# Designed miniproteins, single chains, continued (5), part 5

Each design is a single chain, and the fold is of that chain. pLDDT is the mean over its residues in the fold that is shown.

## One batch from the design tools (miniprotein)

Design m16139
Fold by ESMFold2-Fast:
Structure m16139 (fold): chain A 78 residues (1-78)
Amino acid sequence: SEEKIEELLELGKKLTEEAALELVRALQDRDPRVRQMAADILLANATKLVPLAREELERLTSSRDPEVAATARRLLRF
């Protein structure tokens, strides 16, 4: 949804642990636009956000969704 995408954009400005965890959760959203936006924000800020959500990202590498698992592995390279 558009509202969810706007929420993610605001989270991307905060660069906090809470924001990192919400962005990682959004990688599993039902809306592919929300998933793509979350991935883009996390990748753009990976050096700051990945360390804050590393445990959650490691969990996602085992996701049944191969796209989610691939994105989590990509983010963990930072």
Scores: mean pLDDT 85

Design m16140
Fold by ESMFold2-Fast:
Structure m16140 (fold): chain A 99 residues (1-99)
Amino acid sequence: MTAEELFKRMEELIEQVPDPELKRLLQKMLELAKEYYKKIEESGNEEAIKKAKESMERMVERLQQLLDNIDDPLKQSIALAAMLAEVSEMWTLARMAER
């Protein structure tokens, strides 16, 4: 799966989120992930690109888990925390890929 396909899948999942505040927060996280991925890709670091794609695949999984548990605030909170951890991983990869 390409990075564009992963971002498109995340956008499709976020659009299904019924809470407008949560949707806006997830949209902000996606924009940050896109920005960090662009920096990682521009670095040409193949290992960082691979790890970034793995992080994005986990973000898709967490978004699906969030939607599957839309009526469970605790499970939604756990999925949201996991999403933040993946965005933080992307930021770290972008920072380390700078040369």
Scores: mean pLDDT 85

Design m16141
Fold by ESMFold2-Fast:
Structure m16141 (fold): chain A 99 residues (1-99)
Amino acid sequence: DRDALIEEVARAAGVEPEAIEDVIRRGGSLESGLWALERGLDPDAIRVAVQMPSVEDAERVYRLMTEYGLSFALAQLALDEGLSEEEIQRLAEAQRLNS
């Protein structure tokens, strides 16, 4: 039941079910939120994941944050712009120098 899954993701994310539905309407994915929930990620990470349009995009953002130390905003930018590994490494270094 889709409604039951939305309630489960909302509860884990610490938000109302309507907030999850609004995120999905704006291009987010319920499956991305469930992916984060199944991995036991914290509420902030679940809220980030459900904003991603696919499980693949959620996994890429999470990897950029954990492996390269990018902020959510920069990880999302790297995904949106289709940055190469070299460009991602340079972006991570620039973030560290300008923080």
Scores: mean pLDDT 81

Design m16142
Fold by ESMFold2-Fast:
Structure m16142 (fold): chain A 95 residues (1-95)
Amino acid sequence: MEEERRRELQEKLRLATEALELLRRGVDLINEASREQGPDAQKRIEEGRRLILEGARLLAEALGEPFVAPVGAEQIEEYIRRAERAVAELEEQLA
């Protein structure tokens, strides 16, 4: 049924887009905080980490995969790349 499939793709696109935004904002917060010292910098790093975990969770949901928390910068970059690919592929399928 084509309408059901289109609705599923639209929902996946919404989730993947939100995931990409959260992952990017989380990385930006951590990078900004790394240029500062003290407890306020640590709080912003923790906020960035929370955004990254939420983005990874939404990406897993969009892809129909189990949630796995990214560990370290390399895996976070891989998750961003996967989210960018998912958004592009879903936009192409909906065009």
Scores: mean pLDDT 84

Design m16143
Fold by ESMFold2-Fast:
Structure m16143 (fold): chain A 67 residues (1-67)
Amino acid sequence: MPPYTLSTVVMQDGKVVATSSREFDSLEQARQALREIVAQAPPGATVHYTILKDGEVVDSGSEQVPA
């Protein structure tokens, strides 16, 4: 069972437009998936993310997509 989980919430104009939760074998794979989500997000959106390892938060933050 993969130890890493990436959870994302994409917000635009104060509204949730997308959510996802994916499991990964490595932290690098989770971070790569986050970069892809940010690249595919609408201009001006904010991507809130949390990366968990075995249920513990190891990384979290927000990425602003340029408008």
Scores: mean pLDDT 82

Design m16144
Fold by ESMFold2-Fast:
Structure m16144 (fold): chain A 67 residues (1-67)
Amino acid sequence: SDEGAARSGKGGGEIARALGLEAGAQAAYWQLKEDGNPASWEGARRGAELGAAGGEPREAGKAASSL
């Protein structure tokens, strides 16, 4: 379990980007499951692509709370 904490400190931006991509994929999956709508599926897919291309969603939240 604590090995995950060690990984987040290693590689810096590389690890942060990997975590951001994973979070985006998870968010898209839950949005699809919650809506249960075919139309929402296309929206969720595009949202996931934008999120994955950008950065870590946690970073945006942290920036807002820090400022």
Scores: mean pLDDT 47

Design m16145
Fold by ESMFold2-Fast:
Structure m16145 (fold): chain A 77 residues (1-77)
Amino acid sequence: MKSEKLLKEVEELLEKAEKSKSLEEIKEALERVKKLFEDAGLNPKKYLDPENPPDPRELAEFFKKTIERIEKLIKEK
C-alpha cells in the first residue's frame, strides 16, 4: 500500500540518521524526509491510499516529529 510504503521509508530514513556517525548522511536523511513531506502534501494521490488514507493531522505530526528528531541529531554532531 502507498501510505504504508511512505511511512516505512520515513522510518528507515530516521533509523539511518540515528545510526549514522556522519553529519552529511544525517543532513541527507533530513532533506529526503522534508522532500517526502512536501511531495505527499502536493501529490497525495501518489503517496496516500485513497481507500484508507492516514489521518492528515497524524501524518503531519509524524513528519514534523521525525524532522525535529533528525534536526536534534544534527545539532548533537
Scores: mean pLDDT 76

Design m16146
Fold by ESMFold2-Fast:
Structure m16146 (fold): chain A 68 residues (1-68)
Amino acid sequence: SSMEEQEILEKVKKALDSLKEAVEKGEMTVEEALALIRGMLREHEKLESPETVEKIRELAEETAKELE
């Protein structure tokens, strides 16, 4: 079912957007944000299907690229 995956991806995207906003406001360094993004990806790799993890990885990589 795509609904469960959509909820997970939406939550991940909101978390990534929050990290991006914190960096833009000077509340967090790019290095700190990238470390948190890597940690989040590692946690999801333990819990989610490989297909969902791949989509999370793509979102994380896109956000990391935007922070540079």
Scores: mean pLDDT 82

Design m16147
Fold by ESMFold2-Fast:
Structure m16147 (fold): chain A 55 residues (1-55)
Amino acid sequence: MSAEEKAKKSGEGGRKAAEAGMAPEAAGQLYRDQALEGGSDEEGAKEAYEAGIEG
């Protein structure tokens, strides 16, 4: 994803996490776990974690 696409995704994730009452760290962990289950490598999982936290 481009940096702009990643920023959009982060904003979407944060809004959903806030609506669900999730802490940013919990949202980050959820995104990381989903990326790993989807077959992402550690670098992809790290990017997913950061997207969830920045939300």
Scores: mean pLDDT 63

Design m16148
Fold by ESMFold2-Fast:
Structure m16148 (fold): chain A 71 residues (1-71)
Amino acid sequence: SSRRNEQRSLMNQIAKESIDVAESGSLQDAIDKARELVQKAVEEGKLSQEEGDRLIKTVTTMSKDVYDRKK
């Protein structure tokens, strides 16, 4: 249970930091931030590559929605 809770907390933190970049910066910067944080988490064994790839797709979609609303 603690591992699942740690993974969920980490995924939420990565999503939040990436979306915060989208709010204040470019969409590309938000995607790059998500990729950086996911790569580090995968290298540290905290996330699988599959979980990381899924998270990047989710963050990209959410960041695009945020960015489009800024127009």
Scores: mean pLDDT 78

Design m16149
Fold by ESMFold2-Fast:
Structure m16149 (fold): chain A 84 residues (1-84)
Amino acid sequence: SMEEEAREKLEEAKRAVEAGKLGLTYAQQGRISRSDAVALAEIAVKKAQEAVELARKGYGDEEMLKEAEELLKESQAILEQAKA
């Protein structure tokens, strides 16, 4: 169902944002390249955008939309930091 798809996309976005944060930490420690950290952050932004789109189409509740929008904002901040 579209509701299950919206929930799954929200979970994908959460995991991608966590990976993006970890990527920033690893790049700061010299464990991965800056370009690798940017790639992880770009994936996080894409997954968060997909979650927001499904939630805005009414396949989730208001709390799911708010959470998706917060993940998008956080993923954009991670991308900005990765590029700096």
Scores: mean pLDDT 86

Design m16150
Fold by ESMFold2-Fast:
Structure m16150 (fold): chain A 77 residues (1-77)
Amino acid sequence: AKELVEKARAYIALGLVFNAIGRKLMEEGKYVEGTGHILLGVGYGVEAVLLAKKAYKLGGISEEELEEIERLAALAG
């Protein structure tokens, strides 16, 4: 369960980085590359939520921790 939470948090961090890079590329007029990075960020955010929901079902995290992960994952997309 703990490994699922750590992986979910790592995926959120990675998703946020890809989102930030994508936004910067969009500002530079690199729309295809920017969109690709934003979509990768969304993908990592979705995977993080799925991992967190699995951890919650196994009793590894509280409802508050699940909600926090869902909020942070939304920032990645």
Scores: mean pLDDT 83

Design m16151
Fold by ESMFold2-Fast:
Order: C-alpha cells, then structure tokens, then sequence
Structure m16151 (fold): chain A 120 residues (1-120)
C-alpha cells in the first residue's frame, strides 16, 4: 500500500521507528525488535529496521482502519514490551495491561499508543 518505507535512509528509518514507538530510546527499539522476532518465530538478527517498519505499518493499518482484533492485540503487546523495557510502567501496570489486551484489544492498543506518545 501507500507509504512504503522503500527509499528511506537508515537514519530516516530509525527516526520513523522512534516516532511510531513514541520514544527516543535504543532499549525501546530493541525491545520492539525482539518482540516482533518472537511473534514471527524468527531470530532477532533477521529483523531489520525495514522489516520492523513494514510490519508495524501493516499492523497499524489493520488495527486502526480494519479494526482487526488480532492486529490490535499484537500491536498492543509490542507497545507494552517497549514501555516495560523503557521503564515507563511498573510490574503491576504490566499485569493490568496484559489483562486489558486479552479482554479489550482495541482499548489496550489505544491506551498503550497514548502512553508511548505522551512519554516521547
């Protein structure tokens, strides 16, 4: 679809990833990469910034435009891992957010995206 990350420099890809994740923190970017690798069942070294951008863009479109509950759940789980790795949520908040992801994926996705945007 439109908005392909193709033709972006490595620096532009990092900036876009930071913007999408709402943080300027290497721990957050690496946590997202590890979680994506876990979800896809591949080694983390196979997940490039290009693959992260493509995957996150596809998930965001499915979650927001198509209201796909599976995409909302996956994206929320990625956002939660980023927040946890960045020290922006405590252990109790992580448990509450995990429960919200299972019970209401759309609300979890929106809440986690909002926390990330406010933290950046």
Amino acid sequence: ERGRFRNLSEEEKKELLAAILGIDDIKGVEAAREKIAEILGVPVEKISYNEMLDYLEELQEKAEEEKDEEAQKILAEIYLRVLEASGLVDEKEVEELKKLIEENPYEAYKKLASILRNAG
Scores: mean pLDDT 76

Design m16152
Fold by ESMFold2-Fast:
Structure m16152 (fold): chain A 67 residues (1-67)
Amino acid sequence: TLLDLQNTASQVAADEAREIMSKTPVSPSAIARAASAAYQTLVDDGGSPEQARERVRQILEAAVAQQ
């Protein structure tokens, strides 16, 4: 269901954020953008959970590098 995809997107974003945040604080805005990108990948683009995870990682790493 759409709710299951939303839950998967949130979990993927949370897992990647946890790993990165163990060393560096990440803004709530960056986490929200990552979750939205994961949702877009899974729901709008029909991508895999692995593609969503990679997209989340890229967004969070870019946010850390830019701050």
Scores: mean pLDDT 73

Design m16153
Fold by ESMFold2-Fast:
Structure m16153 (fold): chain A 68 residues (1-68)
Amino acid sequence: MRPSEQEILDAVRTQVRWMAAQGVPKEEVIRRVDIMVDQLAETYELSEEQKKRLLEEARKIVEEIYEE
């Protein structure tokens, strides 16, 4: 089974929301999200371009949630 990029980003959003609710600092969330995207890219054999795009979109999700 291979998730779509949108499904991966939805999972990232869910995890970032959960971490923010637990009081995890923004910098730590960024670090964990980068690891998560790297692991998903390896697991689903994503291209370097797909991984880069996912990292950029995940960064936007973190900024959006922490700037609320």
Scores: mean pLDDT 80

Design m16154
Fold by ESMFold2-Fast:
Structure m16154 (fold): chain A 65 residues (1-65)
Amino acid sequence: SEEEKAELRARIDQLRAEVAKLSGPLATLARSLIDYAESLLDEGNVELAKRAIDEAQRLVDEAKA
C-alpha cells in the first residue's frame, strides 16, 4: 500500500541519518542495505524492502555497541 511504502521511506530516511554518524565496516554495509531497500521500494518489492530495512537497523544497532 502507499501508506506502507511511506512508512518504509520514513524508516530509510531515519536510518540514513543514524548511519551518517557512524563509521566502520558495519556502517558501510548498513548504507549498502539502505540503498538496496530504496531500490526495492522503487521496484514495488515492499516485502523484501522491509527485510532489508530490518537488517540495516540490526547492523546500525550493532555498530553502536
Scores: mean pLDDT 87

Design m16155
Fold by ESMFold2-Fast:
Structure m16155 (fold): chain A 67 residues (1-67)
Amino acid sequence: MAQQLGDQASQLATEAAKLAEQQGDQKLKQKALDIKTRAQEAGKAGNVDLAQLLLQEAQSLLDKVKS
């Protein structure tokens, strides 16, 4: 379900934003917050394809910020 995918992407994006903030990377934080907002919108709109894409982007961003 698109809402569940959007919620999952939003959670990963939130974690990425938190880590970026701790590192002082304001650009990365803003990028993560943008993904979070878009993921929530995609989930509410029932857009499964977009929610899956944003989930992948959130995971990729989180992996990069952890590295």
Scores: mean pLDDT 83

Design m16156
Fold by ESMFold2-Fast:
Structure m16156 (fold): chain A 93 residues (1-93)
Amino acid sequence: SALEADPDDPLLLTFEGRNAALKGDYERALALYREALARAPGDPFALRALGEVLAAQGRLEEAVRLAREAVERAPDNPVLRATLEELEARLAA
């Protein structure tokens, strides 16, 4: 890649968000994923990542909404569809 290091780079923000989520720092993960999404609106992977953190916090209705948007942006991606199906099942439980 020919991109210079940018602290507001959506890819860097997504990487930092994943590190925060792995440590259980969901507030930091949400902030970083929201920043990534502000820089790249509609990025299906950022939407999925944000939804997964919201689901970990028990915010299942918000998580399902974001997962649906991610699937709408990339309908042929089986990983995004699987995430939506898992979150819908959890919401229906």
Scores: mean pLDDT 81

Design m16157
Fold by ESMFold2-Fast:
Structure m16157 (fold): chain A 100 residues (1-100)
Amino acid sequence: SMEEREALEETVETVMRLAGLSREEARELVERILEVLTPLVEELKELAEKHKPEEVNRILREVGQEALPAIQAALDAGDVARAADLVAEGLRRAIERLRE
């Protein structure tokens, strides 16, 4: 859909700015991240309906901020797979915090 394409482009631009990646590298990273993270995001969406949005966003922000330096280091090393894995681990931690 058009909204999904706009969200993808915004994410690509954000990754370019944060990590200093080229547009092509950022897009490839974002697509690979989405492939790994989509099932985890779907689980979070179901849990979010049972919890306050503020709590969900707070947990995701905390986990994201803690993981971001390691993700950036992986991207600087060109290790896209490690960066995606670190994001997936962060989402799994957020899911566990929301389930308990």
Scores: mean pLDDT 80

Design m16158
Fold by ESMFold2-Fast:
Structure m16158 (fold): chain A 84 residues (1-84)
Amino acid sequence: TREEQEREVERTKEQARSGTAERNRELAEQYRERARELAERLSRVLATGGEEERLRETERAIAELEGLQEIADYLEEVAREQES
């Protein structure tokens, strides 16, 4: 759910501040990869034509994708700050 995604975002942001720059870059790459995989899966779902029921699933996938991208961006920013 979106609430679970927001909790993962906050939790990961907390862990980032206590981690190392190297660890945060590794995690950012992992979240980027997850985002790419989800985007590819979403593209395939959209290609099959939309039903009313699929709209809700698509909205959930978009929200999850946004969360993954936000985590990756934050981890990269924290890593940059830790190396500055």
Scores: mean pLDDT 76

Design m16159
Fold by ESMFold2-Fast:
Structure m16159 (fold): chain A 67 residues (1-67)
Amino acid sequence: TAGAREQVRAAAEAARAGELDVEGISRAATLGVANGLISPEQGERAGRLAEEGRFEEAGEVLLAGLE
């Protein structure tokens, strides 16, 4: 849905700005996959990057998936 897309986009942008934690990125990835907005592989990659403290890269993966 549009609402889910907007939530994932906002979370991706917050992650790129260093304003979102691992839990927030994980929730956005789960929402994106559940709504078919990003692939399961993209969701898993974003989660792994966030766990490594690579928040900007995690946000970038989420944003690319929404394209």
Scores: mean pLDDT 81

Design m16160
Fold by ESMFold2-Fast:
Parts: C-alpha cells; structure tokens; sequence
Structure m16160 (fold): chain A 81 residues (1-81)
C-alpha cells in the first residue's frame, strides 16, 4: 500500500501535469522546477520515516518528473509549429 507521502506526491505531480498543459513553455518549466522541489522534499521525508519505501518513492518521483518533461516537450513542439 502506498504511504500517505507517496499518495501526496502522486496527487501533486498529477495536478502539475494538468496545469502545465494550459501554460506557456516558460510557465510550465517554472512550475516543473517548483513541483520537483516540493515532491523531492516529500520523498526525503517519506524515506526518513520508512526507508523500506525508498525504491517505490523514488520510482514514483521519477515517473512524475518524466510525465512533466513529456508535457514540456509537447508544448515546445506546439510552439515551434
């Protein structure tokens, strides 16, 4: 079962991805940077409380960053069209 910290990180990442789709490349990049820092703090707290969740927490963190990066790439492609 995902910890509350992992669930919170997933929710934050999903919200950021949805917001980024309606933003400029510059605004989406700034939101990605802020979201990365926020999720990173949650991952660090979760691992400190339960080290056994490390691999799962890092996996979710990396997956959310990859989704945000994919949205930024799509926004860049649309702006260049």
Amino acid sequence: TPTPQIQQMQAIGDQAVAQMRTQSVADATALRQRTMRQMGRIVAQGIAQDPSQRDQAISVYVAQLAQMDAVIQALQAAADA
Scores: mean pLDDT 83

Design m16161
Fold by ESMFold2-Fast:
Structure m16161 (fold): chain A 120 residues (1-120)
Amino acid sequence: MKVIVLRLRADDPGATDEAVRDLFAGLVESIAVDEGKPEEGRKLAERVRQMTPEEALILAAEYAYKHGYKLVIADDRLSEEARKKLREILEKQGLPPDVIDRLLAATDEEFDALADELEK
């Protein structure tokens, strides 16, 4: 099983809305190329670049899940609604509810430890 782990912090000056969208656009394109669907990836990446960062994150997570990737993401900038949608995606990936709760609320140290456990 392929695992992608991302952590985004509200206090990171490099984590601009544009940079976050570009990150998720690149992730979607990379997955689509690996799946033999580069044109689909290009169209989805263009769409992602026009979304809010939260919408881009949710689309990238759903796309990763659809193609058999586990996407683990912690973003302390997420709204309550976006966190709920992300939780639903992680549950569909087969992560236990306690692990999902820990990932979404984790400190930096706890997040790194949980990411290591999920890769094993």
Scores: mean pLDDT 70

Design m16162
Fold by ESMFold2-Fast:
Parts: sequence; structure tokens; C-alpha cells
Structure m16162 (fold): chain A 72 residues (1-72)
Amino acid sequence: AEKLYNELKKAIENKDEEKAIALFTKLMSVRIPSFEEIGELIKLASENHLHKFEFFLHMQIIDLGYDPKKTL
């Protein structure tokens, strides 16, 4: 799980949006990410201009029952 999260962050830093989405989906099949982890990923996606992935993560926050307003 931890190594998947680290691989995901590297994909975001490399601006590989497709790989980032795939790795997040794989992470979700193994464990549910925390609100803090998803918030970190949203910040990284925004900083790297991965707007589709950023939007995808906001939808995941809603689906998991987290408060999406706290990520702003």
C-alpha cells in the first residue's frame, strides 16, 4: 500500500496523469486512502496541472463521505 502511494506521487510529479489515475485506482483496490492522503494528492495534482486527476480526486472524497470543502 505505502509503495503504491509513493509510486502515485512520483507519477504526479512526472505529470503522467493517466498513470496517476491508474495507480490511485489500484491503491483503492488494496486500501481506502485517508482524507489527508487524498488532500495531499489533490495539492500535488494542482501544482503539476493534472486537472482531470484533481477533479477525479475531489469526486473520490465525496464518494468516501469526506467533506470536499476542506480540500479548498
Scores: mean pLDDT 77

Design m16163
Fold by ESMFold2-Fast:
Structure m16163 (fold): chain A 116 residues (1-116)
Amino acid sequence: LRARLRALTDELMAEGLDAREAYLAAELMTVEGLDREEALAKAREMVALWDAMIAALEAGDYVAAAEHAIRMAEISPAVFRVEVDEAMPEELRERAAEVNARRTAPALTEFVMRLR
């Protein structure tokens, strides 16, 4: 899996994709089994959500960061797993639990979202 992910990531980067888009698209194709077109579209959405999540974390907005992380896991439950602190709003905790309960392959990336 890792060797195929790396080879496919390198191939997509050679075609002019950003490294993060290439890596996420490769994961979506190899782990979720998506076709190239769908994987590229979802990878672009996930890069935007990742940047929004980092911006929220830098601003100390852990609730917004958790929302973005949960949305990424909803797009790709086989690639992403999200754990949220019990102090997070119940709606976000329920959404994270629902995504995590799905029958998926082991996640390649885990987000842990906590209130300090």
Scores: mean pLDDT 75

Design m16164
Fold by ESMFold2-Fast:
Structure m16164 (fold): chain A 81 residues (1-81)
Amino acid sequence: MVSEEELEELLNELERRLLAAIFRAAREHQMSDEQVAAAMARAGALHREVAERMRTLSLEEARKLVEETVAEFERWLAEHA
């Protein structure tokens, strides 16, 4: 079971990494303000979904979920930028 402290740290890392991915994609793909807004909305939805799922996961599974979520989001940005 993930501790509340470990959960908070992982969720903060996820948020930071999702925002970094958006800013990188915006720079590389010359995203419009509307595309950036859509990406931010998706990042917020993913963050909430991951927070809910992490409550039942081990620390190792939670770390894997963060990595998979970031990778999936980076792929989504590449396709929709």
Scores: mean pLDDT 83

Design m16165
Fold by ESMFold2-Fast:
Structure m16165 (fold): chain A 60 residues (1-60)
Amino acid sequence: SAGEILEEMLKLDNEAFRKKLKELGVPESLIPKEGHIPALILHDPETTKKILEHLEKLLE
């Protein structure tokens, strides 16, 4: 599921996490440029929701 993919990505370092989101086709505007990527996503529920919706499309 999209949530399982996101949980696995949360184990990556910041650069690997950003790279994985880009490889999965997540828009650059939704990818945080600075700070702790996992923490920023967890504290920004709207951005997290948009990323999950994008990942769900890949599982169709």
Scores: mean pLDDT 69

Design m16166
Fold by ESMFold2-Fast:
Structure m16166 (fold): chain A 71 residues (1-71)
Amino acid sequence: HMTLLEKLKEIAEKFGLTVEQVLEVFRHLQLDPEPSDEEIEALAKRLGVSPETVREVMEAVRKALDEHYAA
């Protein structure tokens, strides 16, 4: 059984990010599950990545959460 933290670490490695950057995306999704394009752009600027990268990380985090809580 893979822990949620291990899943987030795999996402960080896949996208060349730190686990802390992935945790920022995770935390944002906990407060706002459906962020607007403007919120995604603001998050990307804060993390120092592209908005496209944030969208892909959000997708991966959502998938990891679904898999974790379905188990």
Scores: mean pLDDT 81

Design m16167
Fold by ESMFold2-Fast:
Structure m16167 (fold): chain A 85 residues (1-85)
Amino acid sequence: SMKEKVIEALEKAIEEAEKLKKEGDNEAARLVALSAIHEAKKFLSEEEAKKADEIRKKALEEYRRTGDPNYLIKALKEILELVKK
């Protein structure tokens, strides 16, 4: 199903972003996370896409303050839980 494909893509993006962060590539980790959120939104309902945008916006503001991609990785995990409902 489309839902299963979105779940798999988000789980893969979480693993890739965490790996890139461990390697010290915070910019690549940020890019992977933002790309995955953007792609996931194409397959979400209007309500789910709006919630995903709110999660993304909050995480990106925290990233701008700290330079820490963990905020965006947390956003991927929150969007994953949103999709699983």
Scores: mean pLDDT 86

Design m16168
Fold by ESMFold2-Fast:
Structure m16168 (fold): chain A 84 residues (1-84)
Amino acid sequence: IDIQQARDSILQLLNDNNIPSSLHDDIIDSGINTIQRLQGRTVSDQLQQSIGQGFTDRLISRGVPPSQAQSLGQQLADLIRQFS
């Protein structure tokens, strides 16, 4: 897995959603750690939903509006599934 490509993809997603730069490192590092942990594992729909919810909750706790956080959390879960 190209970890640099995964990092760049997450960063692009955050920029496209106007997420503050102060949150970028935390979300990117969390996403990469999740990809690395899931290498060689099948990502089920249930696991993908759990990952998306985890990111949604984190984004909301950092002040991202709930509707945007839910959409972005799902997009992050989709990216993680693709790279795992």
Scores: mean pLDDT 82

Design m16169
Fold by ESMFold2-Fast:
Structure m16169 (fold): chain A 97 residues (1-97)
Amino acid sequence: SHLEQTLEELRELLAALGVPEEEIDRFIEKLLEAEKIRPGTAEQILEELREAVRAGIPKEEIVRIVLEALEVPAEKLYFELGTSLGVQILKLAVERV
């Protein structure tokens, strides 16, 4: 299924970023809960993480944000992750000026 492919791509991306395997499993489990609440959340989060990497956010910062997102309820996962990544993108933009 499309969701299964998205989850596989997320696992590969998170592993490449340096997220520990146990935390990747926790993240995918929470993401499946978020997907049941709002279909399309998994694809949106994959796109958000890809954009963060493209924008040049350090891998260690993305890992920190992912781990912090594990501490919020599933219904807030997308907004919390998106906000935290957005702040880092803005910080990098300001530091480049």
Scores: mean pLDDT 83

Design m16170
Fold by ESMFold2-Fast:
Structure m16170 (fold): chain A 105 residues (1-105)
Amino acid sequence: ADADAAVGFVAGLINAAVGTAPGTDPRAVVAAATDEQLAAALDVLLAELREAGQDETAAAIEAGDVEAAARALARAADADTPEFIATLAELLGRMLAARAAVAAR
């Protein structure tokens, strides 16, 4: 499902940031993710976007424009479906909230 592709994308960012056990269900990784893991995953995404020259998408994420960012990422991934965009926007919002929570400690 397209929602599973968005979950897989975020699980991949978490794995890149902190490592996960091989064969772990991407849905379980995202569902169990701590604020620290989500904040680290967001930092990985922002770094990857900047290295790829996608500074406008990175800026949209940092501004909290998660829908615009999700649409840009969906187009880049050739996954421009409402389900992918909606799920990714929700997960980007969750990562931003986690980053803010970590920063407030």
Scores: mean pLDDT 81

Design m16171
Fold by ESMFold2-Fast:
Structure m16171 (fold): chain A 94 residues (1-94)
Amino acid sequence: SAEQRIIDTLAAFAKWEIEELRREGIISEEEAEEMIRRIDQAKAAATSVDEFVAALRAILEEAKRRYPQAAEALDRMEAGLLRLADDLRAQAAA
């Protein structure tokens, strides 16, 4: 479905950005693996794009509280994911 493709794309992008934060040394390997696991669980549970986006936002907000050193990078990531979600929804509606 179009919604499933959007969810898949958002999850892939989010996981890619988390791996980049790990590569840059902003977060540890364990912190990256925990966030990726939570994203994969949210993806498996989500029945809509809105539900998945809400779950992503919750994961990133909790990550900002737990890893304050990554807060600015996670804020930029959240903003980018929200813009990507809007763009993909617009493309699917066209």
Scores: mean pLDDT 86

Design m16172
Fold by ESMFold2-Fast:
Structure m16172 (fold): chain A 90 residues (1-90)
Amino acid sequence: SALEEELEELQKRAWKLVSEGIAIANEILADPSATPEERAQVNELRTRLMETYSAFVKAVFNKDLEAAKRQLKELEEILKELEALKARQA
């Protein structure tokens, strides 16, 4: 169905966002010059990323397209925050 195809597309996008976010968080935390403030912020964002992805998975399981879209948007916002922190280290 159209709904199942849209949910599959959202699942692929969410997995890419989570994978990229985890990779960026790990890169920031692996940098020995990372400040305690940066480490705390990255850990908070990583926790939010995982909690948001869990909520996304539940929305998809329930076929709740609107909830899945809201969680995907939150994943995109968390990724932007992680990318901004990484850019500050460069």
Scores: mean pLDDT 90

Design m16173
Fold by ESMFold2-Fast:
Structure m16173 (fold): chain A 81 residues (1-81)
Amino acid sequence: SMDEALKKAKEILKEAKKKHPEASKLIDSAEKHLEELAKNPNDEITEGMIYLIIGVLKSIGYDESARAIEEALELIKKASE
């Protein structure tokens, strides 16, 4: 279900923030957009914002934080099918 996917996504992001607290603001921003995407799975603008945050994290060397957001996004997208 979408509720279970969102709960799992939030757990992944919570763990990511523990590992890299310095990335917390970007991870929190991604979580807000994931919550919006869970309510409207066809919102391409919200999905684009999540990809932008992933790109920013990769560009500044937080590849592991970016992967956590990618995993969270995949869970939400699969639950919307």
Scores: mean pLDDT 89

